# Ledger of designs, part 25: designed miniproteins, single chains, continued (5)

Each design is a single chain, and the fold is of that chain. pLDDT is the mean over its residues in the fold that is shown.

## One batch from the design tools (miniprotein)

Design m16840
Fold by ESMFold2-Fast:
Structure m16840 (fold): chain A 70 residues (1-70)
Amino acid sequence: MVEEIEKEVEELEKNKDKLSLEEFVKRAEEIKEKILEALNDPSISEEERKRLYELLERLGKIYEEKLEKE
């Protein structure tokens, strides 16, 4: 689960300049929702929770960079 989200964030970062603003926002919001759902799972480990917060921060920076250039 966390590894899948991490790969999605990496792919979004890698392809952000190739995606339209609409497609980028859609993918970013889908990834964000997955991170938030995973964070709301009480069974996740502290290590997984830390990784999810790091991914959420990274996603936010990618999102901000894309929007600033539009």
Scores: mean pLDDT 80

Design m16841
Fold by ESMFold2-Fast:
Order: sequence, then structure tokens, then C-alpha cells
Structure m16841 (fold): chain A 75 residues (1-75)
Amino acid sequence: MKENYERGLEQAEKDTKELLSLPEDALSIEELEKAVETLRGQIELLKKANAPQEVIDKLEELRKKLEERLEKAKA
């Protein structure tokens, strides 16, 4: 049970780092919006599953980084 949350966090972290490692011109606004939406859905699911706050906090931090990149792409 705990391991499932940790694995989900690890996957989300890797996926987000992969996106953030790409050049700014490599990601469209649509792709960034989809990534943010996906993370929001994952966070909502984990909250419903009563995941540890530590896991939720890490995912919220990753979502914030993607949102910052989306804001920069729109500016």
C-alpha cells in the first residue's frame, strides 16, 4: 500500500523531470497544459486514497514547476 504511493510519486517525478529537461521550444502550450492536468488528476486521486501528505506535497511541488513553465510559455 505505502509502496504503491511511493512508486506513483517516483513515476510522476520522472515524467515531470523529463518534460522540464526539454528545451522551451520543444513543448507546446497544449502539451504543458495536458501535463499540468494529468498531475492535478494524480494529486486528486492520491488525496482520495488518503496518501501521506509528504507524497501529496511533492506532487504539488512538481505541478507548480509545470505551471511556472506554462506561465513562461504563455508570456
Scores: mean pLDDT 74

Design m16842
Fold by ESMFold2-Fast:
Structure m16842 (fold): chain A 81 residues (1-81)
Amino acid sequence: SLSDETERRILAVVHETLERLEAAVKAGASEAELQAIVDEGVARIREILREAGASEEEIERWTAQVRAALLAVLKEMVAKA
């Protein structure tokens, strides 16, 4: 399990990434631009997990789950735009 501090840091990055995605979708951003925002968010979360001492296997597992969740929300944002 992640520490409360690490979880809070990850949730802050997720929230910021979702706000950036919503703004970008409303501005008519390309698929490539939206993917870059997701990639940047995931990279920031990977760094937080690495600093917290997570193993490379744990980092890959958590970043894959976060990426999937971000992409699912993005799909709903695009469908409603």
Scores: mean pLDDT 86

Design m16843
Fold by ESMFold2-Fast:
Structure m16843 (fold): chain A 64 residues (1-64)
Amino acid sequence: TVQQDTDNGIKGLKSLDPDGADDFTQRLNDTGDRASKMSPQQAQQQVGDTGSQQMQIANQRKSR
């Protein structure tokens, strides 16, 4: 579910990368603003996609 994926992504990112969590929140807010002009289905996809990408970035940082 998109809502749970978003919550888990934010929670995990904050524990993994506090600075990245701040950036993620900013991007999520921007995505939400743009998504408000889309259909609810498209908006949910945009939010979930953003969360998944942010988690991948955080994982890559840990690998360095």
Scores: mean pLDDT 64

Design m16844
Fold by ESMFold2-Fast:
Structure m16844 (fold): chain A 87 residues (1-87)
Amino acid sequence: MLSERQQAVSERHENVEDEVDEEIRDLVLELLAGQRRLIEDALANNQISQAEADRLLALLDRATALVEAGDVIGAARLFQQAIDEAA
């Protein structure tokens, strides 16, 4: 949907994907799921607005997609950006 992401990571994936095993991926996905729960809890407690929660959840969804694509470092950077943007 919208602009399609280029398959430009194929060449990079030859080494990065071999180094990123399922155990590392699962740990990062668990951290992202935990962060999602914190955002949902903050929204439920009126500590953040619905708009802020939607923005943070969208960033987490993008980070999850990066992890699933093998870009764990990109996911970590996006997650840090989400924290900085929320402050």
Scores: mean pLDDT 69

Design m16845
Fold by ESMFold2-Fast:
Structure m16845 (fold): chain A 95 residues (1-95)
Amino acid sequence: DPSREALLKWLRGEITAAEARKQMNPEDLELAAKASRALKQIRDYLLKGDFDKAEAVLKEFLESTDDEELRQLARDFYEELKAQTEAAREAEAAK
Protein backbone atom coordinates (compact mmCIF):
# COMPACT_ATOMS: atom_id res chain seq x y z
CA ASP A 1 0.00 0.00 0.00
CA PRO A 2 1.78 3.18 -1.21
CA SER A 3 -0.22 5.35 1.20
CA ARG A 4 0.69 3.18 4.22
CA GLU A 5 4.37 2.97 3.18
CA ALA A 6 4.53 6.79 2.79
CA LEU A 7 2.97 7.25 6.26
CA LEU A 8 5.56 4.99 7.94
CA LYS A 9 8.49 6.54 6.01
CA TRP A 10 7.39 10.07 6.99
CA LEU A 11 7.07 9.14 10.69
CA ARG A 12 10.54 7.49 10.54
CA GLY A 13 11.97 10.68 8.97
CA GLU A 14 12.90 8.94 5.69
CA ILE A 15 10.88 11.29 3.41
CA THR A 16 9.58 14.86 3.66
CA ALA A 17 6.03 15.68 4.77
CA ALA A 18 5.34 17.15 1.30
CA GLU A 19 6.44 13.92 -0.45
CA ALA A 20 4.43 11.77 1.99
CA ARG A 21 1.24 13.87 1.60
CA LYS A 22 1.28 13.34 -2.19
CA GLN A 23 1.14 9.55 -1.68
CA MET A 24 -1.24 9.26 1.33
CA ASN A 25 -5.00 8.88 1.24
CA PRO A 26 -7.07 11.25 3.48
CA GLU A 27 -7.51 8.65 6.26
CA ASP A 28 -3.74 7.99 6.45
CA LEU A 29 -3.05 11.76 6.35
CA GLU A 30 -5.26 12.29 9.43
CA LEU A 31 -3.64 9.33 11.23
CA ALA A 32 -0.14 10.54 10.27
CA ALA A 33 -0.88 14.07 11.54
CA LYS A 34 -2.11 12.63 14.86
CA ALA A 35 0.96 10.37 15.20
CA SER A 36 3.35 13.20 14.22
CA ARG A 37 1.87 15.51 16.90
CA ALA A 38 2.18 12.79 19.57
CA LEU A 39 5.82 12.02 18.64
CA LYS A 40 6.68 15.75 18.68
CA GLN A 41 5.13 16.18 22.16
CA ILE A 42 6.97 13.08 23.44
CA ARG A 43 10.27 14.45 22.06
CA ASP A 44 9.70 17.93 23.56
CA TYR A 45 8.91 16.51 27.02
CA LEU A 46 11.84 14.04 26.98
CA LEU A 47 14.28 16.81 25.96
CA LYS A 48 13.02 18.85 28.95
CA GLY A 49 13.46 15.82 31.23
CA ASP A 50 9.72 15.59 31.87
CA PHE A 51 9.55 11.80 31.59
CA ASP A 52 6.14 11.53 33.32
CA LYS A 53 4.48 13.84 30.77
CA ALA A 54 6.24 12.11 27.86
CA GLU A 55 4.92 8.73 29.09
CA ALA A 56 1.40 10.21 29.51
CA VAL A 57 1.43 11.44 25.87
CA LEU A 58 2.62 7.99 24.72
CA LYS A 59 -0.18 6.23 26.68
CA GLU A 60 -2.83 8.63 25.33
CA PHE A 61 -1.65 8.00 21.75
CA LEU A 62 -1.60 4.21 22.25
CA GLU A 63 -5.18 4.31 23.64
CA SER A 64 -6.32 6.54 20.73
CA THR A 65 -5.35 4.11 17.93
CA ASP A 66 -5.65 0.38 17.18
CA ASP A 67 -2.91 0.65 14.51
CA GLU A 68 -0.32 -1.77 15.89
CA GLU A 69 2.49 -0.62 13.56
CA LEU A 70 2.01 2.99 14.71
CA ARG A 71 1.74 1.84 18.35
CA GLN A 72 5.05 -0.03 17.99
CA LEU A 73 6.69 2.91 16.18
CA ALA A 74 5.62 5.26 19.00
CA ARG A 75 6.95 2.86 21.68
CA ASP A 76 10.28 2.43 19.85
CA PHE A 77 10.59 6.21 19.37
CA TYR A 78 9.90 6.85 23.07
CA GLU A 79 12.33 4.16 24.35
CA GLU A 80 15.16 5.18 21.99
CA LEU A 81 14.85 8.91 22.66
CA LYS A 82 14.43 8.37 26.43
CA ALA A 83 17.65 6.32 26.51
CA GLN A 84 19.46 9.04 24.51
CA THR A 85 18.22 11.89 26.76
CA GLU A 86 19.07 9.98 29.98
CA ALA A 87 22.60 9.28 28.66
CA ALA A 88 23.05 12.94 27.65
CA ARG A 89 21.90 14.17 31.10
CA GLU A 90 24.23 11.75 32.90
CA ALA A 91 27.14 12.97 30.72
CA GLU A 92 26.25 16.64 31.43
CA ALA A 93 26.03 15.95 35.20
CA ALA A 94 29.52 14.36 35.05
CA LYS A 95 31.10 17.59 33.73
Scores: mean pLDDT 79

Design m16846
Fold by ESMFold2-Fast:
Structure m16846 (fold): chain A 89 residues (1-89)
Amino acid sequence: SAAEYLEQAAKYAEQAGDKEAADYARQGLQAVQQGDLQAARDYAQKALDTTRQKLLDNIDNPEIVSLLAKAGEAATRALLLVQQQIAAA
């Protein structure tokens, strides 16, 4: 579910030291839990954008790149699911 992917995005971002992306993912998770799909979409997008920027800054660190790639994949899956829920409403 979108909530599970936002939890994964927050976990991987935190492990990579991307506190900003982790915070956005946690805010997105809270929005999903409250039924605020528009806020959830916006926070998932911010988590994804922040993760991508941090990945480029750390491209020479394979361990950090691996964690940020996992965070970005999870955030992308969460964003897709939230967008599908909005479209179905």
Scores: mean pLDDT 88

Design m16847
Fold by ESMFold2-Fast:
Structure m16847 (fold): chain A 100 residues (1-100)
Amino acid sequence: EREERVKRAEETAKEALQRARDILSPVLSPEDVERVLAELEAGMQRLIDAARKGASPSEIAALAVGHALRLIGTLLDLKAPPEVIQEVARLVLEVGDAAA
């Protein structure tokens, strides 16, 4: 049901934010960590809001891919290691999957 998908997405997003903090903190400055986490949280919130409004699975998937690409761009500009970029992108896609 839609309400259960929204709850799963919210729970997945909370776990994703904590995991992203743990992954980013060893490799980025505190200021850059907070910037990336703010972008991640905002994007995940857009996915959750789309699910609340009854967006289709394909619409949510498109939004998740778009947000993942934007985060990849930010992390590349910050010279983050490829492994870190891959893991952060995966976290966004997991929230999108939960919301779909």
Scores: mean pLDDT 86

Design m16848
Fold by ESMFold2-Fast:
Structure m16848 (fold): chain A 66 residues (1-66)
Amino acid sequence: TYFDEVVRAMARGIADAYGADDEAEERAYKAFRETYTKQREVDKVGGGGALALGYEAMVKAVKEAV
């Protein structure tokens, strides 16, 4: 979906900013997807909360890879 393409672009951008490799990018993408989906199912949040937690998980995954 278009949303998935945007999330992949974000993961790539963050990985590039930290000088991380393609594995870190994929890990970041998966971290966002898992966190976002889980947060929306559990708390039924429609916007900022799920996005913010997904972004935090993505950045954490990249930082842990470098």
Scores: mean pLDDT 77

Design m16849
Fold by ESMFold2-Fast:
Structure m16849 (fold): chain A 84 residues (1-84)
Amino acid sequence: SAAAQRREQERQRQEELAKGREEVPKAIEKLKEAYPNLSEEEKKRVEEQAKAIIAQAEEAIAQGQLSPEEVEILQEGIEAIKKF
């Protein structure tokens, strides 16, 4: 049924989001390693990109269309970026 297909797609989406939650900290660690070797202009671009990503994630949460699990994953990602 369409309902069963939607539940299966939702579970797959949750698995992909969980994998993304693991990959985000690894990407941040790689960026932290590269950060001291970046020019001041490149550092500013990284900060601007981080702010844009946070703003986009916060807007998605505020729209109220996300599941509680998706909200938690986005909040964890936002906090990881802020700790950068």
Scores: mean pLDDT 74

Design m16850
Fold by ESMFold2-Fast:
Structure m16850 (fold): chain A 68 residues (1-68)
Amino acid sequence: SVAEELRKLSEEYRAKGWTTLAEVFDRLAERAERGEDIRDTLLNLAKAYEQMGKKEEAERLRKIADEL
């Protein structure tokens, strides 16, 4: 599910010591679990990641958004 994939991203970022990013994705997972439409938020994050040269992370976020 979208929430499970977002929680996995949160865990991966926390393991890297990126606690702020981990918290952002944990909160997005909670919003998805509540049935909130987070598709535009995920697509905007994907664009930001692509601009930072994080193309693989951007593609992963787009795939998660496609599940919504």
Scores: mean pLDDT 84

Design m16851
Fold by ESMFold2-Fast:
Structure m16851 (fold): chain A 77 residues (1-77)
Amino acid sequence: ELSEEEEKSLEQRFQSLDLNQDGVITKEELKEVLLTLGEFSDEDVDKFLSYLDVDKDGVVTFEEFKKAMLKVMESYK
């Protein structure tokens, strides 16, 4: 479960990627963020993307972004 502070940090990162303010980002933008954080390997990013492969439309909502982050964090425990 994400704390309020973690969720706010993720929201700020999501908003930084959502330059057109449409409420979604691409899977490629998510991958770039995860790799840039240096906390995730290519395999970790692939796991995130697999968790978000619901509609296969290539876009990620903030709710999906939070869920993916939580799932990857849990997979390291």
Scores: mean pLDDT 67

Design m16852
Fold by ESMFold2-Fast:
Structure m16852 (fold): chain A 70 residues (1-70)
Amino acid sequence: GAAAEAAAREARRIAEEAAAKLTDPELQKMALRTGESAEAMALAAKDARGARTAVLVTRHEMERLLAEDA
């Protein structure tokens, strides 16, 4: 539904913006793979809570990767 599609787009956007800021190629790859996984999870979510959780987990993971990137 529209909510799952919006969550998937937001997760992808968060990951792509983080990847653009990362300088380490391996961390960039991890960010993009995490975004792809979160997008798929949001679209496959059976309820709004699952879709929202995918976005929140993506934000947390991107913050962690950005903090690791020197």
Scores: mean pLDDT 82

Design m16853
Fold by ESMFold2-Fast:
Structure m16853 (fold): chain A 65 residues (1-65)
Amino acid sequence: MLQPGDRVRLVRNPAIDPETGEIYPVGTEFTVAEARHHPNGFVELTSAETGRRLLVGADSLEVVP
């Protein structure tokens, strides 16, 4: 489970901003401010740096040390 303060990287699939439809490519890194796990296998994340939301498949994220 992702925690606030976790540094994450997008792997396998890009993420989408659900508000704007903007695509964040594979390799994008950010710090988690909030994470919400959906029962359909998607995770909504909020970037600590920008305050923007990202929608991505749970298997498309990895925690960076």
Scores: mean pLDDT 79

Design m16854
Fold by ESMFold2-Fast:
Structure m16854 (fold): chain A 69 residues (1-69)
Amino acid sequence: GAAEQQAQAEALRQRLARMEASARAHGILTPELEALVREARALIDAGRLAEAEKLLDQLTHLGVRLLTE
């Protein structure tokens, strides 16, 4: 339902925010990573939560997993 979608959106926003903040703090927020972060944020804001989750999972697969901690 709507409450479950809002909870998922909030969880994805928190995950994205932690990843972006960590990358910025460590000076590794490349233009490529910034573009992917912007895309993930746009998907979350559009309510396209499954696509946002898939993109975040792809970033983990591409070796940015350390930024999700």
Scores: mean pLDDT 76

Design m16855
Fold by ESMFold2-Fast:
Structure m16855 (fold): chain A 75 residues (1-75)
Amino acid sequence: MDVDALVERFLAHGYVGVRLAKPAREALTALAKEYDLVVHFLSDTLAIVGQPASNKEPVTRERATAFFERALALE
């Protein structure tokens, strides 16, 4: 899965579907909290990652790129 494509979709829509190489529900949930993002799991390896519904500033491209690089590296 291409990080750049995930980042572009995430910034355009405020959410994106992420497919993990292996089940990593707890690790992805912890990572999302670190980046002030929300995560909803559709399966053990498929999750929707979104920006919070709060009035916080949107996540930057640089921050989103760092998140998705780490997310796709989860075991």
Scores: mean pLDDT 77

Design m16856
Fold by ESMFold2-Fast:
Structure m16856 (fold): chain A 76 residues (1-76)
Amino acid sequence: MRERAEELRREIIELLREANVHPAVIEAVEEELTRAIEAGVPLEVLERALEDARRLREMGPLDAERVRREFEEARA
């Protein structure tokens, strides 16, 4: 069902944002997920991607120092 696939996509992207994944990587993942949904992949594929994102969120803690450096680089 399309609504369920869209819900899973939103959850995956939200988890990647919480894991502080680089915006360019998040954009690439969002494009890949959109393409997969349009191709009619089984929901199980999207659910596996959700579990992978959850693991990344747990294993890749938010790095305040990295965020601070990104802001400094953007200002330079």
Scores: mean pLDDT 69

Design m16857
Fold by ESMFold2-Fast:
Structure m16857 (fold): chain A 86 residues (1-86)
Amino acid sequence: MGFIEKVLDELFDLWRNMSSADEKQRKEFEEKRDKIIEDLKEKYESMDEESQKLAQMIIDAFEKDSDQEIMDLQKVKDKIEKLKNE
């Protein structure tokens, strides 16, 4: 869980920073995002079942190259909050 929360926080932070970024900064943020997703994929096999489901949702959000990535990330955050309250 803590790793997925850290990934979400980093991805939301990158998204906020992209809105005010120049072309060079946007490329650097995209490279950081891609690295985060690669690290998530690498760690996937060692995760518990719930963390794997959350990780897959994050990966799917970016792999689909949709304008809805932030909404898909919010769904993951909502699932984490629900799991913590169980």
Scores: mean pLDDT 74

Design m16858
Fold by ESMFold2-Fast:
Structure m16858 (fold): chain A 94 residues (1-94)
Amino acid sequence: MKEELIKLVEELLKKAEELGYEEAAEYLRKFLETENLKDAIAAIEILVAQNVPPEVLELARELLELLLKMTKDEFLLGKIEDLLERIEEQLEKI
């Protein structure tokens, strides 16, 4: 699971950097240094707000699904569930 998490974060970071989502990229880099789930969630919140391409939303969804399995914090679980719902809505509109 940790290896899958790092791989997804690296893939999402690469896409964020290629497309110029620098603020989200900064939080993903912070996550790779700190392993703090809040940094990964913050990056996805930024991406969801910026009308990113479907391939970025799909990577963000996979990352969020993995984070759901890794956290027992009710506050973080609530944030992840809200972000998953928002991604589903955005994918339907594209």
Scores: mean pLDDT 82

Design m16859
Fold by ESMFold2-Fast:
Structure m16859 (fold): chain A 68 residues (1-68)
Amino acid sequence: SLADLQEELARLYESVPEEHRAEAEEILREVAEEFKRLSETENLSVEELLTAALRRAIERLREFLASL
């Protein structure tokens, strides 16, 4: 569910070390901007956009944390 994805994203963000929070925030900003552009050009539902954005943010944060 969307709530489960939001909770997972929050847990991942909370696990980011303080010294790397600016980098994590930049990742989330890039994902937000990517999906804002998609919302303007693609005929996708709000639920589809939110689900895809949350999954993308989770994926990128997991990759980031694994690289530390």
Scores: mean pLDDT 84

Design m16860
Fold by ESMFold2-Fast:
Structure m16860 (fold): chain A 90 residues (1-90)
Amino acid sequence: VKVPESELPALKTRFLTLFEQLKPNATMEKEAELLLRHGTPNDFQTIIAEVEPLLQAGDVEEARKVLFKRLVDFSVDLGVEDLKHAVEKI
């Protein structure tokens, strides 16, 4: 499902609120910084849709696991695109 670009500021705010409630470690904070700089509205919507219900149910540990997996997946995908972009600039 496509989320419009105009929703990006609201989605970032919701993500930050949710993220702080999960008591992130330094690794999660660095991964989240990459998402905040490069994430699309769809990236934020997907993470919020998966993590927020778990957090609201009080399942904080499961919410943290799902969030960390999504952040790692995003960082891996971003790393591949960064390498491709660097090669194209030569």
Scores: mean pLDDT 74

Design m16861
Fold by ESMFold2-Fast:
Structure m16861 (fold): chain A 73 residues (1-73)
Amino acid sequence: LPLSPEESARIEELERRALEAAVAGDRAAVDQTLAEMRALVSSLPAEARPGGEAVVANTAALADALLADRERH
């Protein structure tokens, strides 16, 4: 992915926070963290955006699946 080590670490931390919030059933925290990830990706150079967008999309899909699993229980 065309991300710097610092950009990758920041995105990875936000991904972790979103997934932890999803496991906890905290939809508001998931939405807030995904918004922060999208804001970060939109501030990246054009060459890095596709990699960041893919991570955001994958994180959102996984978080939605985890939230849905919590809703079923």
Scores: mean pLDDT 79

Design m16862
Fold by ESMFold2-Fast:
Structure m16862 (fold): chain A 81 residues (1-81)
Amino acid sequence: ATPSKEELIAATEKAIATLEKLLAETTNPQARALLQEAIDIGREALAKIKAAKTIEEALKISREFEKRVLGLYTRAQELEA
């Protein structure tokens, strides 16, 4: 099933909130920088999803955001080891 635009907005907001909580608990400066970049990307993606005219456009934005954030998150986790 294709998620709704409202579901994509809610999921993106939840992802940003999760990253903000993780950033608050992170002490490594390089990991903090990666998490902050992921949060900034998430906020930009959220604005674009809200502005999207079609669900296909919103899904494209969401998928690109998810890939970029996952890469940054993984690198941040490696630095905290």
Scores: mean pLDDT 85

Design m16863
Fold by ESMFold2-Fast:
Structure m16863 (fold): chain A 68 residues (1-68)
Amino acid sequence: MSRLEETKVVPSLEEGKKAAEEALKGLSKAADVLSHEIEVTETKVRLKLVVSLDGREVEVILTYEVAK
């Protein structure tokens, strides 16, 4: 299984939550999402996904960290 990990800095927790929800919606329309998990803390939003693309399972971990 391939793994993709990405961290993006966002100006606020609210922007991080919005970015994670939009990423989940976009991926759900473009690929088969086999599993998903959204973790929200006071300083970050983390989206963990397993998607199926062209018969291959890809683990995607997107972390949105609040700046400062």
Scores: mean pLDDT 79

Design m16864
Fold by ESMFold2-Fast:
Structure m16864 (fold): chain A 95 residues (1-95)
Amino acid sequence: STLEKERQRKIASYHSAHNISDAGESAAEIILERVRERERERVEEVERRGGDVEKAREEAEERIREAEERAERDRELSRRTHEEALEKERRLLEE
């Protein structure tokens, strides 16, 4: 039946959309961790050179805070995209 084959294709599409959303949320967390590591290395370099470590730490904290805010926005967008994809595929399967 062509209808049965169409339903199976829609189910596969639903699972694909789910996996993409999970990858997006994970990517935001990986990016945030890389920012934290980069800023830590920057502070260590300033300390090694005998520079203003306190100022470097304050700048690092500000950049990490901005990155955390970006990551949270990215997670929210990923969740919304996932919910929209699930709703769309669910509607197509129920019709």
Scores: mean pLDDT 74

Design m16865
Fold by ESMFold2-Fast:
Structure m16865 (fold): chain A 75 residues (1-75)
Amino acid sequence: SMEEEEKKKLKELEEKVRALPKKKKRKIYRQFVKKMKKAGLPLPKTPEERKRLRELILLQYVSGQLAREALRAAE
């Protein structure tokens, strides 16, 4: 099932997020929030909203990093 493959992929991404240094996580989050402000997107107002946004941002970052690494490994 496609759902099983998606679940496995998500777990791998979550583990890769956990492996990121705290300083790098903060930098990634700050850069993304800065882009959101420039785009006029609504910013999170509560600690819970900020936590959810941070998790999503870090997952997207790691996904993009893995794609770049896979392309470089194929060269």
Scores: mean pLDDT 78

Design m16866
Fold by ESMFold2-Fast:
Structure m16866 (fold): chain A 89 residues (1-89)
Amino acid sequence: DFIEKFKKESDELLRKIGPRLSEMGIPLDDVYLFLALLSQALKKKIPKEVLEEILNLLRELLRAVEAGDAEAARRHFGELYDLLLEVTG
């Protein structure tokens, strides 16, 4: 099941990303709102292609965070946030 695979992989990525987001200048309140939007998105009938795009953006965000690239991390977080707002609206 792709949804179960997505949930597992996104949980693993978020576990690695989350503790580093404040170091990248992303406020904790924005992180909480992002997690709420992701949870809402998973309750909707989302196309597989959109879930794959979310997963790819999470992977890019992790790479930016691991590289210490705060500018890239904020950009990818913003892209992911905007995508989740579009999907949940």
Scores: mean pLDDT 81

Design m16867
Fold by ESMFold2-Fast:
Structure m16867 (fold): chain A 80 residues (1-80)
Amino acid sequence: SLLEVLEKAKKGEDISDHLDEILDAVDEKIKKLPEEVKEAIKRLFEKYPDLTEEELIELMKIILSDDVSVEDIKKFEEKI
């Protein structure tokens, strides 16, 4: 799951103190997203289980944007 991937990053990262705030913000944002965007995010993690730290940070930034869409998730997928 997304939370498990982010939890693994937290355990390996020096940014763990900031990661708690980011994780809370990401979780809150995901709960408020349209179902189609949530499904796109789930599919992305299923298809790409080995995302790098840099890719995960970029994805979190996209999720936290005010107007995240399925197109934003697809554009991210094109970069990986």
Scores: mean pLDDT 71

Design m16868
Fold by ESMFold2-Fast:
Structure m16868 (fold): chain A 94 residues (1-94)
Amino acid sequence: MTEEEIEKLIEKIIEEEAAPSMTEEEKEILKKRIKEKIEEIKKNPEKVEEREEKLRKSIEEAEKWGKEKGLEGIGVIAELELKLIEWAKKILEE
């Protein structure tokens, strides 16, 4: 798969998944993050699978722990990373 083909697949995901309120700058940042996840999966797919499982578990624990400590939204970053991994996997499946 060429870099140009990967970019087209990323653009399609952004068109389907991005909020209508997202700016072009925000879309470019999202595109870069998806590209980074694609390269991580290509280099170490097993490591990415381990991270995905860890992120799923940590989201639930982080939300519960955050409520106990009076902190909210601490799972949001992990949720975003998980979604980026899911989109990157979808692109690599062609």
Scores: mean pLDDT 73

Design m16869
Fold by ESMFold2-Fast:
Structure m16869 (fold): chain A 59 residues (1-59)
Amino acid sequence: SAGAAASVRGELRRGAPAAPEAEIDRAAKPVTDAASAGDQEKAMEEGRRAAAELLARYG
């Protein structure tokens, strides 16, 4: 949902505030896709991976 995607984007941006919005949107997609599929564990793993990659690249 739009609300879930916005929440994920907000968390990623908080962890890597220098990251461009387009990169945050791209990083959020695997998380929201997993959540939409009902795979909460995968959504959490994808979220951790996305946050770490954004921080490594932009933080």
Scores: mean pLDDT 81

Design m16870
Fold by ESMFold2-Fast:
Structure m16870 (fold): chain A 72 residues (1-72)
Amino acid sequence: SIEEIARAALEAVEKEGHGKEEAARGARDVSRGRFRGPAGTIAGAAAHELAKETGLSLAEAGRALYEAIERL
């Protein structure tokens, strides 16, 4: 589910020494076609997985991931 993908992405970002705000920013950057640093790389991979499972575009998946992380 999107919630499970969002939780996994947040946990991976936290392992890199960053928090929820950085994870959300990474997902938002992916929705804009930007992939920067560890958070951006993790969010990009999570958005790609979500896009594959849902049929959303990568940008739409990045936006959905951002909203899901914000709700955690």
Scores: mean pLDDT 83

Design m16871
Fold by ESMFold2-Fast:
Structure m16871 (fold): chain A 89 residues (1-89)
Amino acid sequence: MEKEKKRREAILMGASLGVYAIHFAVLAVAYKDNPEVVQAALEGTEALSKYSGEVDKAAEEGDLEKAKKYYEKGLEEYKKYEEKIKALL
């Protein structure tokens, strides 16, 4: 039960980064005529998708500390690209 709970938390961390990637994809579509916004949004989507995959892989390997570290990196990338996009709007 305890081990299942930790695995579920890691899966939800990866899923959260996936949702943030979708948010950036929506911004790229909404601002399709602004090439700088599109570029920043697509780079953000790629970075978040990469870290989401790393979190899922670490969770499957049973390395919950590694999953958390990649999740924290994903959140830092989300903030970085969110700030870039806001500056371009």
Scores: mean pLDDT 84

Design m16872
Fold by ESMFold2-Fast:
Structure m16872 (fold): chain A 72 residues (1-72)
Amino acid sequence: DEEYEKLRLEAILKKFGITRKQLEELKKKEVVEKNIDKLDKLMQEYLALEFHIKGEYELSEKLKKKAEEQEK
C-alpha cells in the first residue's frame, strides 16, 4: 500500500525530528549495516521494507529479524 508507506515515512521523520535528506543519508546500505544493532525497532521495520523494495533481501530480512528480537 503506497499510501501506508508514505504515512510511515512521514511518521519516522516526525518521530526522529529529521529531514528526508537526513533520512536518506541514514538509509545508505553501509551506514545501516554498520549500525543495525543500534537502530530503534520502528526504524529497523521501516528500513526492512525499504531495502526489500530495493531488492536487498538479505539486509531486509536481517533488519526484520533484529526488530523481532527487540520484543523478546
Scores: mean pLDDT 74

Design m16873
Fold by ESMFold2-Fast:
Structure m16873 (fold): chain A 68 residues (1-68)
Amino acid sequence: MSERFERAAEALNKYGFSRVGIEEIARILGVSVKMVLYVLGVEDPPERDRDRVEELRVALGEKLKALR
């Protein structure tokens, strides 16, 4: 569990959200915390969710541009 949070923190830093938690990214995307872990690449999504994860990665990038 703690290693997942460390990986998520690194991913948040990469996206410029070093002070924003996983829960805030879930709020921004309108998805569950588990889906955020897939989007950030902390966990591998099941096959059925791979397309949705890619869509959410694009959506996160656009929302992050809008927050600047």
Scores: mean pLDDT 68

Design m16874
Fold by ESMFold2-Fast:
Structure m16874 (fold): chain A 69 residues (1-69)
Amino acid sequence: DNDIAVFSNMPTDTAYGFSDDSYSHLRDVASAPVVVYPGASDATIRQLERALGRRIVGRGAFYRRRAAL
């Protein structure tokens, strides 16, 4: 269970198995394409979070949000 995700230079699409609910969360945190992938380095995520001014979310974060809903 890892709440780590990687911002990638890829189009935002549902091929990664995101529901509409999860997709709206991604739209709120970035204006650019986002790919969520477990196992990203802490340093990379910290840099991306600072650049975006938002938190990068991983698999665990999506499940917590969905559970609260």
Scores: mean pLDDT 43

Design m16875
Fold by ESMFold2-Fast:
Order: structure tokens, then C-alpha cells, then sequence
Structure m16875 (fold): chain A 80 residues (1-80)
């Protein structure tokens, strides 16, 4: 269940980043993705990827943030 939730939230994160959603909204989704990944047993990845995506968004590097979010979605699919 947690892995399927992580996939759903990671896909939503990618979509919001592609739509140019607000930084605050993106950070909320990143926190939800990190929580779902941790519940799926991917806590180390959740912490690292969450911090990297937040930093990329804060620096205006949406391309990097999208690439990282896509990697998270693919990883979550492998454990779902």
C-alpha cells in the first residue's frame, strides 16, 4: 500500500513541477512523497531525494527537480 501511494504522489509531484506550481505546494508534495517512501522501506532515499528536489526548486532548477521526481516515481514502481 505505501509503495503504491509513493508512486501516486511522485507522479503528482512530476505533474505539478511540469505545470510550474508554487514552491510551497511543491514542498508539501515532496514531504508527502518522502513519508510514503519511508513507509515503503525507502527511508534513506526519501531523505536524500526530498532534500535534493527541495533545493533544486529553491534554486529555480525545475529541470533537475523534474528529473529527480521522475527517478523517485520509477524507484517506487519497482517496490510497488
Amino acid sequence: MAAAEAVRLAKELVRKLEEGADEEEIKKIVEEVARALTEAGLGDIAKGMGNAIKKAVEEGDYKEAIELARQVAELAKKVA
Scores: mean pLDDT 80

